# Designs tried in a protein design run: designed miniproteins, single chains, continued (2). Part 68

Each design is a single chain, and the fold is of that chain. pLDDT is the mean over its residues in the fold that is shown.

## One batch from the design tools (miniprotein)

Design m6492
Fold by ESMFold2-Fast:
Structure m6492 (fold): chain A 59 residues (1-59)
Amino acid sequence: SDEKIKQLQKKSEEIKSESKKRIEEADKKGNIKESLSIQVQLLSEQGELFLEIQQLKKA
């Protein structure tokens, strides 16, 4: 499970990095709705990954 936890953490970091780039592009364009939408999606995806990691740590 430690290896799977590391893989999920890596996926989490990759998602954060990619979303940050998309948010910065939306902000440059003044597209507040797009920026906020990406941030909400990021929080949702990070929350799911966090819960999965926590479940694996309980084992």
Scores: mean pLDDT 83

Design m6493
Fold by ESMFold2-Fast:
Structure m6493 (fold): chain A 63 residues (1-63)
Amino acid sequence: MDGIIIGLARMWAGLANIFLSRGDLEAAKEALEKAIEIARQADPSSPEAQALVAELEARLAEL
């Protein structure tokens, strides 16, 4: 069932990319924060979930 959670987190990350392309840094930041929150609901032992959280946190830190 973690596939749905990871998919939702990836959707929010995709929305953040769209907001960034429009120059909307505030909306992009909020979308990344939401993606991280959702990704953290996945199985913490999952390498895919761990990698996704790390990637999203790194991207948020660059904003």
Scores: mean pLDDT 81

Design m6494
Fold by ESMFold2-Fast:
Structure m6494 (fold): chain A 81 residues (1-81)
Amino acid sequence: MSDEELYRKAVSLLSAAGILIAGAEFAKSLGDEEAAKENLEAARKNLEEARELAEKIEDEEKREELLKEIEKLEKRLKELE
């Protein structure tokens, strides 16, 4: 897999994780703890996969950029737990 393919896939997973985290925030605002939990678990799996892909990127600048974005979403996820 090329750096471009790894980057594209990681960005797609980050986008999906962001949507799931927003869904968890909304579910919590409605008192739906089960829906929030399901969204956070799905977001965690997407972030773990995105991290594995990012770590395979040979371009250090692109790798570090993705890892910083992953860390931001991981922090948001932890704040919702």
Scores: mean pLDDT 86

Design m6496
Fold by ESMFold2-Fast:
Structure m6496 (fold): chain A 88 residues (1-88)
Amino acid sequence: GSVDFSNVKVDEEVKEKVKKIAEELGYEVEEDSGQLLVSKDGEPVARVIPTEEKIIIVAPSAEKVPLAEELGKALEKELGMPVEVLLA
């Protein structure tokens, strides 16, 4: 079944930093249920769940995993936080 992250505790300060960095890198960011939905060129590429300890990135399909990993590497470099990329 689909992975359910609806109960994961989001860090609001990390969320705002992720949003700013992703937008500066040319991604489109929308808030959805307290989490971030990230798109590139109008196409969804990742759901981002920023926690206090790490950033979780969920790719919507196997084909989007490379784009989700690219976003994850950029966020890891900018924030110095661990990034985990998962498939939905």
Scores: mean pLDDT 78

Design m6497
Fold by ESMFold2-Fast:
Structure m6497 (fold): chain A 85 residues (1-85)
Amino acid sequence: LDELIALAEARLEAARAAGDLRGVAEASLTLGEAYEKQGDREKAIEYYEEAIRALRALLPELSPEDQEAALEGIERLEERIEELK
């Protein structure tokens, strides 16, 4: 798990440096899931919130079908955050 977190953190840094919104969303989601599994609720929430921000920023670049899927993903992440509080 710690190895997965380190790898995902490296991917997130690379995606941020490249301005890769999709990469930011994917790496942030992975980190949120990893920290949730580790029991670190505060960090899980932080990374889920970053994933939501990246997904929202990505919405104008997506097809209508992909926008709908992304909005559903955002709603599920918001529910997950509420459960972690």
Scores: mean pLDDT 84

Design m6498
Fold by ESMFold2-Fast:
Structure m6498 (fold): chain A 87 residues (1-87)
Amino acid sequence: MEELRRAVERAARGAAEKAMALAAAGREVPADSVSGQRAAVADTLEAAIAANAAALARAAEAEYERTGDPRYREAAEAARELAERAA
C-alpha cells in the first residue's frame, strides 16, 4: 500500500500542476476534456483514489481560488463525488 499511496499522491500533485499549467496557458479546458480527465483519473486509481480523492478535490479547489477558472470547481466537485462514492 505504501507504493500505491505514493503513486496516488504523485498523481494528485500532477493533476493539480497540470490544471495550473492549463490555467497559466490562458486556455479554458473544454467540458469534454474535463470529463475525460476525471474519468481517466477514476479509471487509473480506483481504490487509491477513494483515500486521495479529497486531496485531489482540494488541489483543484485551490487552483480555482488562484485562477478563477470554473473548470477547476467542476473538477473539485467531481473529485469530491468520487471520494463519497468510493467511501
Scores: mean pLDDT 58

Design m6499
Fold by ESMFold2-Fast:
Structure m6499 (fold): chain A 55 residues (1-55)
Amino acid sequence: SREDALRENEETARELERYLKENPDLDELKQLLYRLVVGGTRALAEHIRKSLEAE
């Protein structure tokens, strides 16, 4: 459902924020968080695939 998708996206954002605290060198993940808040979830998904498609 749409509510489940929104909840999952918010949880993903929180996980990314935690990951950024552990890895402050990851500027790309910071950009993904800004994209989620400002640009939207779809932009975030594309950036994740691009930055984290490997490993």
Scores: mean pLDDT 65

Design m6500
Fold by ESMFold2-Fast:
Structure m6500 (fold): chain A 69 residues (1-69)
Amino acid sequence: ELEKARRLAIDILVEAYEKDPNARIPRDELVKRVAEETGVSEETARKALDELVAQGIIREEDGYVSLPP
């Protein structure tokens, strides 16, 4: 559930970073993708992203999320 959503969100961002170190993903797209691929609700996916941002594992700016610089 929540941990599964967190793990997938990190995996998606890491994959994006490996292709382009400046990669940023729209928050709404990541929420939708995490919910669709894990089967959790979009509410749970949003909560997972919020926790990752609060912990400094990912960064959110202007509606986009990325790995920290």
Scores: mean pLDDT 82

Design m6501
Fold by ESMFold2-Fast:
Structure m6501 (fold): chain A 65 residues (1-65)
Amino acid sequence: EKAKQALDEAEKLFDEAVKAGRLTPEEVSAVRGAIDRARQFLAEGKEEGAYEIAKALTDYLKGKL
């Protein structure tokens, strides 16, 4: 639950940062890869690992906005 909510927030912030032009193409690829990894962890039942990635992404993206 909490990991999914954090990941949803990270994806929303990622979309906002992309639309605002705050990320380079390299950063866009890196963040997308991290989101995919967090989703993979959720699919494997690794909720805490997924939450940690999502939380770090949320903090990073908030700093870009």
Scores: mean pLDDT 82

Design m6502
Fold by ESMFold2-Fast:
Structure m6502 (fold): chain A 103 residues (1-103)
Amino acid sequence: MSELEKAKKIANRFIAEARRLVDEAAKHLTPEQAAALRAGFDAVIAEFRERMEKAKTKEDYIKALEEFSQRLLELMRQYGVPDEILERLREAAEKAIEEIKKI
């Protein structure tokens, strides 16, 4: 497996974890807020996937993960997601970035 293939696999695991955290957060929101959060999440994920397809180095994946995780944290804060879930998202992003740095 190439360095880029390993980075993509780690990034995809982060996306899956972030989606689980959004699903957990949605349980604490109104149906309308939950729908809006999910739509916003899907839009950010679509942009992140496009950036991953254009990535040429593991450093490109690290930068995309840093930008993507910050955008997700801001989106979730806007909808009043509990700090516990925000912290878990931050930790998941930091772990993914650390794993890519070690490739």
Scores: mean pLDDT 86

Design m6503
Fold by ESMFold2-Fast:
Structure m6503 (fold): chain A 108 residues (1-108)
Amino acid sequence: MRDKILRMIGLALRGIGLALDLLRLAKKTGDEEVIKLAEEMYEQGLELIKAALKLDIESAEKQLKKLEELVEKLKEVTEDEELIEAAEELLETARELLKVAKELVKLK
């Protein structure tokens, strides 16, 4: 249990860092549509992290689905491989965080 809580905190901090990097990379493109998608992904990523830390699995799953849709939209509007990789890493981290949160709920 303790190790899972520490892993969840670590994944949350990593997710915040990745969301900030994604936003930074998007702003460097100067593309208004790319920037708006990155800002929306940043916001949805933070809401997912908050829900997961609260063990609100239903809200976290809804935020994850929204984040997945935003990553697909990003791939349609940009060919920037670094930006796409950052978005996919954020999504993978969000999935791992939700998995750990679900495991913690089962131990309660």
Scores: mean pLDDT 85

Design m6504
Fold by ESMFold2-Fast:
Structure m6504 (fold): chain A 65 residues (1-65)
Amino acid sequence: LTPLEREILRYLVEHGPATVDELAERLGVSRDTVARHVQRLLEKGLVAMDEDRRYTLTEAGRAAA
């Protein structure tokens, strides 16, 4: 995992489900940068998207954070 991907996972542990826009605002990075890294986390099965387009931790993501 990149440092930003670890920060995303830790944010989700601490604050619960978040949108790409919320993660971008909180972490001080562009929406496009967050979206790219969230896509990689989705592909690895470390996060999942809920019905409200909020990303949440999987069990594997919680262990990796």
Scores: mean pLDDT 84

Design m6505
Fold by ESMFold2-Fast:
Structure m6505 (fold): chain A 55 residues (1-55)
Amino acid sequence: SERERRREAIIESASGGVLRIHGAVLRVVGDEEEGERYERLGEELERRAEERLRE
């Protein structure tokens, strides 16, 4: 249903934001490789959420 897809998009967007923040923190404490990976995953989740909302 459209309601279900919107809910999933919101969860993906929120999760992406959390992963990006986590990645930024990892970079600050010196774990740059993991930080970059988390930021990339967060961006991908946000992109997917945006695509789900384009209906």
Scores: mean pLDDT 81

Design m6506
Fold by ESMFold2-Fast:
Structure m6506 (fold): chain A 71 residues (1-71)
Amino acid sequence: VPEEELENEIADAIYLIKIAVIRVSAERTGNYEEAIKDLEKLLEEARQSPYDVSDAIKAIEEEIKRLKEKL
């Protein structure tokens, strides 16, 4: 696997883990407004990533939509 491709996969995986952490915290606390704010910040960080994190960006957008439907 090319090193660049591996770096992209690692970056994407890190963002997916961050999404999962925010989601678990929201489900435990019921604080969906704070979770949405955290996800919107994460989305801006992902969009500025030098790595291909397209899957993570899509996952963040879908999670923001899901949580907004619970408000």
Scores: mean pLDDT 82

Design m6507
Fold by ESMFold2-Fast:
Structure m6507 (fold): chain A 95 residues (1-95)
Amino acid sequence: AREEAAERLREQAERLRELAKKSKDPVAAANLEAAAENFEEAARALEEGDLRKAALLATAGAILAIAAAWESKDPELAEEALRLALEGIRAADAA
């Protein structure tokens, strides 16, 4: 369960980085990269057994992904960023 949750957070981080590379808005790209970093740190916290730290980092990552979605003029990128934010929170909560 915890290992699977960490893997899901890392998958979401990879997808957020891919969205950042496709973003033409530098602020949205920066927020997507920051969201990915927070999800990777959340995965590490889960592996260490620090559930509170994992939840806080996953929440921070989700907020950054939502900010990127709000700033983006690309509705497809915005939808994907919001989806990844929700999946990140759910992955951390499931652990």
Scores: mean pLDDT 82

Design m6508
Fold by ESMFold2-Fast:
Structure m6508 (fold): chain A 60 residues (1-60)
Amino acid sequence: MHELTVEMESEELARKLGEEIRKEYPNVEVEVEGKRVTLRSDESVETLIGLALRLLGEGL
């Protein structure tokens, strides 16, 4: 199982990021704590982080 935490600039962005990952990868466990988003999965978490950063770039 892979686990990685991504720190966002705001709590609102962290929530949006978590929602988008849940939409694209419903089998990934997403936990949002303030500005931090923690992803847990047997898949490549780095791939999910890349997707999350892409979504952030679209909606700054």
Scores: mean pLDDT 72

Design m6509
Fold by ESMFold2-Fast:
Structure m6509 (fold): chain A 55 residues (1-55)
Amino acid sequence: NEIYRRLLMKYEGLTQEQIDEILAIEDIEEAAKKLHELTGVSLASAKTIVEELKK
């Protein structure tokens, strides 16, 4: 998944395990919140990223 790889490259410290945990969260809002907490990305941006990852 290209977005998965791009997230790992853009955010040093974000691990494959953390992305897998985010993908395991069924609720997009909760998944976006976790991504926001881990990366500092805005909730709106995190939501878009999560939607693309769950595609």
Scores: mean pLDDT 75

Design m6510
Fold by ESMFold2-Fast:
Structure m6510 (fold): chain A 55 residues (1-55)
Amino acid sequence: MKDLLVEIGAKELREAGASEEEVRRIAEEMRKMADQGASIEELAKFIKEKVEEVL
């Protein structure tokens, strides 16, 4: 489930205009957060904040 959230976040970032390098870095950070026990809600909040920063 967390892997699907990372994929959704990557798509949202690309649609918002993030570069492939930015998407890769953010996705890597999200995977680290998930591995360290971050909740789905924490990951969703992180994606939302990063998408807003790119816009």
Scores: mean pLDDT 78

Design m6511
Fold by ESMFold2-Fast:
Structure m6511 (fold): chain A 106 residues (1-106)
Amino acid sequence: SREELEKLSDEELEELAKKYIEEGKKNLLEFQENPSEEARKKAVEAYEKAAEIYEVLGERYKERGDYKKASEYYAKAAEAYKAVAVLEPSEENKKKYEEAKKKAEE
């Protein structure tokens, strides 16, 4: 949950996001080699979790006036949301990608 993420340190969030990116990549590779709905859903869930964490980090650095680090984290969130939008195309997923991409460019 977002509230549970907000209780974590920056370092804990960065490590957690990296673990979810690794999980997303593993399940994406499994889906590409042996297409299954389970592997696709696990990849989507992992990338969504990573994106949410990177958005929290982006917001924290923006609030601290570190716009460069905020942009870097929003870019990582955008990459994760892009993976979600490719694996599970929807207006909502496209919007999340576009919003994170826009924040990264600010």
Scores: mean pLDDT 88

Design m6513
Fold by ESMFold2-Fast:
Structure m6513 (fold): chain A 74 residues (1-74)
Amino acid sequence: MMKEAEAVLYYLAGKAYLEEGDYEKAIEYYKKAIENSTSPELKAEALRNLAEAYEGLGKKEEAAKAREEAEKLA
């Protein structure tokens, strides 16, 4: 079993939903990507895109927190 393979698939699903403007689904899948990844690079990318999805919903505090977490991993 490779958690990282699952994380990559969740990340790609999140990106697809973000592109479609389905911010709630994008958030769901980016959170799954972060939970299943051990890669700081993938987590940082997922957190940056999670912040964008939160911003799309007007959740500025959650967006700011996700960006800070991404910067600490970069």
Scores: mean pLDDT 82

Design m6514
Fold by ESMFold2-Fast:
Structure m6514 (fold): chain A 79 residues (1-79)
Amino acid sequence: MIEEKIEEKVDDRPLVTAELSPEPLPRETRQATSVIDEKIEKEENGKKIIETDTYQFTAVREGNTLTVYTTTIKKTKIE
């Protein structure tokens, strides 16, 4: 029998907010999204446990301000 646990945590607050330059940059909104998957395999009580943590980082630049948001999705599979 396969047992799966999925937990999603979204932070409503920015992870970091930084001023890129005191000089005005072009008033353009740019977004960059990066996804990092971390897979951990372990054995417990003779069962194989596969834990996958997905980290989504979204960086938004608005003028001189850079704001980074993170979303973490944790998935655990027991075989």
Scores: mean pLDDT 65

Design m6515
Fold by ESMFold2-Fast:
Structure m6515 (fold): chain A 68 residues (1-68)
Amino acid sequence: RPMTPEQRAVLAAIREAVENADSPEAVRERLLAAGLSEENADAVVEMLSTLSPEQALSMVRREEAAGA
């Protein structure tokens, strides 16, 4: 599974949101800057509200390892 630039940007945003306790608005803004639509950026922010910090970091780590 090759990792796309969009996937990389999403994973980076999730990691930083968890590690830095970024606000939902900051995460949304980063995703929009990475080329996501407002609808997709809002969906990612809502998804993060359902995940624990450990689950989010585990997902990011798995995807980065798989994309290497």
Scores: mean pLDDT 73

Design m6516
Fold by ESMFold2-Fast:
Structure m6516 (fold): chain A 56 residues (1-56)
Amino acid sequence: RREELLERVLTNGFDPEALRELRELGYSQREIAEALGLSQTTVSAQIKRIEEEEKK
């Protein structure tokens, strides 16, 4: 599950569903960033953007 979600984030350029599911599983922004080889700031910005887009 985790590896599949991480691959989806990388392959689809921050798949919003995969990022959201990782956070629902209890992974912090820092843990996701470390697993992806990205900065926490980048992950945080993407998550915020996703949350704004999900608001209809």
Scores: mean pLDDT 71

Design m6517
Fold by ESMFold2-Fast:
Structure m6517 (fold): chain A 94 residues (1-94)
Amino acid sequence: SLPKIEIPDDYEDAIAFLETWVEIGKYWIEKAKKDPRVSEELIKEMEENLKKLQAILDRLKARKVSPTDEEKKEIEDVINKFIETMAKYLKEVR
């Protein structure tokens, strides 16, 4: 089971939360790209998840309103997939 992620209700807090996860994602992708033990398929999966998270962030910034319950679920699902790819990364480098 994946950890339950709480997306902030407030617009500014939600944007800060998403920007933090985008930066976490960029950090781990760059680290994975520099490690020859990591599969190209895993790096691609990580990059696709980051693109989805960035698209949600850009959409919210354009509207300048708090995420809907549907968008909170979309964000939770993408972050959970990112956590799964980080877990796969750690298994490949062990």
Scores: mean pLDDT 84

Design m6518
Fold by ESMFold2-Fast:
Structure m6518 (fold): chain A 91 residues (1-91)
Amino acid sequence: SKEDEILKEIKELEKEVEELKEKLDEAIKKKDLEEVKKILEELEELSKRVDKLLEEAKKISKELAHRAAMVGAEISVQLMKAYVYLRVEEK
């Protein structure tokens, strides 16, 4: 069903966000500015995917829409963390 397809995509995005969160924490710890920039680009692409998925989810299930929105919120937190780090370190 379309609901099962959207749920599968949400679960894949949740996994990708968790993996990028771990990579971002490691890159910041190592002060690897190039890796932080790369992760930032990957997070921006995931943000676009989540926004599209959220609009699709809103048409079929409020529960799936809330879950997609929560993934989007986590991406926003990680994006802000990367932006703040680069703003301070990239002089």
Scores: mean pLDDT 88

Design m6519
Fold by ESMFold2-Fast:
Structure m6519 (fold): chain A 64 residues (1-64)
Amino acid sequence: GGAAAREAGLAAVRAAADAGADTETLSRVAAQGYHRVASDPTATDAMIAALGAELRAILREAGV
């Protein structure tokens, strides 16, 4: 469901950032995670917006 996809997406971006992935890889992983949740019909608009904000925060902290 959308909640599981959201957790997986956030975990993947955070793991990539902690591993020192480049900005291209971080942006790709974040986009993939966001798209998976946004494409899930069980995901709410609020969940999608919150995920987008959280992903942007992680990318900003990683220097993207």
Scores: mean pLDDT 81

Design m6520
Fold by ESMFold2-Fast:
Structure m6520 (fold): chain A 98 residues (1-98)
Amino acid sequence: MSVEELINKGKEYLKKGDYEKAARYYMEAARQAIDEGNVELAKKYLDLAAEAVDKSKIDPETKRKLVSEIVALYLEAIAKEWLLSNPRLRAADERIRA
């Protein structure tokens, strides 16, 4: 489904105090943004997901699982951004593709 629909659902659940569902929708929006190559939007949505998890009063096990997933998505987004902005990594990527 669309990133906009996912963000709207996330905002709806935030207003209802369902921080776990809000975080999951923001994470799904971030995944789509990463797939589309929009690293800036992905990081923005992951920040929203992290804030939702931090405000949640869910059990520690579920919270830890969500945090781990958010961290993994951050690392993927940062790696893509770093690849594009780092001349050495960009040259290596171009050489591998050649």
Scores: mean pLDDT 80

Design m6521
Fold by ESMFold2-Fast:
Structure m6521 (fold): chain A 82 residues (1-82)
Amino acid sequence: SMSTVEKARELIEEAKKLYKEGKIEEAIEKLLEAVKLIKELLENGDFDSAAPLILELREFYNSLSKEEQDKLSEKIEELTLS
């Protein structure tokens, strides 16, 4: 079985690929899955594992259009605050 870290990294890479293919909704869904796994790492105290994944997500987020950033932010807020 893949570790939580490996699965989160795979999801981020898949999201980047989907985004480049114009599959924006699918890319966002993969990013949300990655965020959920990163949250799990943080809740388990795996900060050293979570930190590079958070940085990669931040770098990817900054590469998105304003519309895509707003959509992703809304979905992350739903996942973390609902």
Scores: mean pLDDT 80

Design m6522
Fold by ESMFold2-Fast:
Structure m6522 (fold): chain A 84 residues (1-84)
Amino acid sequence: MEAFEKGLEALFKGDYEKAIEYFEKALAEDPNNVDAWTRLGQAYLHLKKYEEAIEYFEKALALDPNNEAAKGNLAVAKKKLAAK
């Protein structure tokens, strides 16, 4: 998945807006890509957009309730939101 791989590269480089664009493109091709939902949430988490991050992690967990990365990131996002 070219778009997903480019999203990961952008996320790793700290280009969160570009990462979001690529992950949205990956999800347009495959809306069941749990990793793309999780990484999209992580990009929003880095942008301190905690409500949006929570929404995307919850979408990942709706598809895969046992996804440890989505569970962990959801807990972090909820804690960050509650601290404001």
Scores: mean pLDDT 86

Design m6523
Fold by ESMFold2-Fast:
Structure m6523 (fold): chain A 55 residues (1-55)
Amino acid sequence: MREELLERAERDLAALLEAGMSEEDAAQMVIQQLVDMGVSEEEAREIVEEAVRRL
């Protein structure tokens, strides 16, 4: 479900940012993780952009 993917992306982004990664690098890493889970690159990018807006 989209909301579960958004919650996961938000959590993963927060963890990477806390670890000292830039927002751009953190976003790219989370996009790759979602694509590896079977999400399309386009949908993964949209989810991560929304997650960044929620932070």
Scores: mean pLDDT 82

Design m6524
Fold by ESMFold2-Fast:
Structure m6524 (fold): chain A 81 residues (1-81)
Amino acid sequence: SELEQRIEEAKKELAAKGQQLSDSARRYKQLEEEAKKNGPTPESLKAVEEAREQTKRLAEEYTEVDSRANKIFEEAAEKLA
């Protein structure tokens, strides 16, 4: 039951972080396209930079969560085989 709980929590964490990354990447793309289309302003450039850095941070966090999840899934596969 502990292993099953760890698997479910790992799945939830991976899904949640993946959603955060996807949403951030979409926002970054929209802000970049809007700035390009309307001409860059100091405000729009700041928003693009903040969105880029946030997306980069979330991608790094996702990689860490993915690595942890894969270790749990591998342990589960070995015990349920």
Scores: mean pLDDT 86

Design m6525
Fold by ESMFold2-Fast:
Structure m6525 (fold): chain A 75 residues (1-75)
Amino acid sequence: GEEAIKVLEEALKLLKKGDAEGAIKYLEEEEKKSKDEKAKGTAAGARVLLEQAKKYNKLEEAIESLEKGIENMKS
């Protein structure tokens, strides 16, 4: 849904500004407060992806994955 796409777009915006911690925190808060089940699940999945990418220094790959995810959701 539109809500899930907006969650990924905001996380991606934070990542592109170099704020990986802010992106993870944003996704954690969206997972807790969202009433849209798809947006909630999307926030949880993206948070896990970013936590793993940060741990293994693969944030550029995470950015590409999120961009592809957003485009697939808009299709």
Scores: mean pLDDT 84

Design m6526
Fold by ESMFold2-Fast:
Structure m6526 (fold): chain A 61 residues (1-61)
Amino acid sequence: ATPSQEELLLEMQRTIAELTDPAMRARLVAALEALLAAAPDGVLTPAQRAELAELIAEARA
């Protein structure tokens, strides 16, 4: 079954938090940025967009 957006975000959060390899983190950051850019208006809540932006910032650190 296709995961919900909430499930995908949660899985991405867990994966990024567990990754210590900078190259893998960079790939996930690119994927998250693409997801955020491609999501139509109203698909992600402002809270979800903020969480995703924080996750991207954390992964870039």
Scores: mean pLDDT 70

Design m6527
Fold by ESMFold2-Fast:
Structure m6527 (fold): chain A 63 residues (1-63)
Amino acid sequence: SDKENAESIVGIMLEMLERYGEVVSKEEAEEKKEEVLEAFKEDPIKGMELAKKIGEEIGKELE
């Protein structure tokens, strides 16, 4: 359950990062994506928390 929830949140963030890469910076989007995926691979909860933080940051730039 917790892992499935973390996967869903990371998935949503990855979709946001694809848009961020198209509109703001492809290089930053790829870098943030790699960081979240590496964190998720080590600890799904850590990856989810990082995804939430990055999502908040890029959300402000997409407004």
Scores: mean pLDDT 79

Design m6528
Fold by ESMFold2-Fast:
Structure m6528 (fold): chain A 58 residues (1-58)
Amino acid sequence: SVEDLLSELGKQHKTGKELAEAALKAGIIDEEQARLVAEQAKDSTQAGALILSLVSES
């Protein structure tokens, strides 16, 4: 699931920008969503929550 993949990516990536880039490369989010996450998320935990919210709304 997307939640499981985000959990694994969050273990490997420590910053919001790194997690956003990893999620984009994995095809979880698009370029626009990745930019939004990188701009708004302060850390990897917040980035993961924001990505999950975006995917759930789509």
Scores: mean pLDDT 79

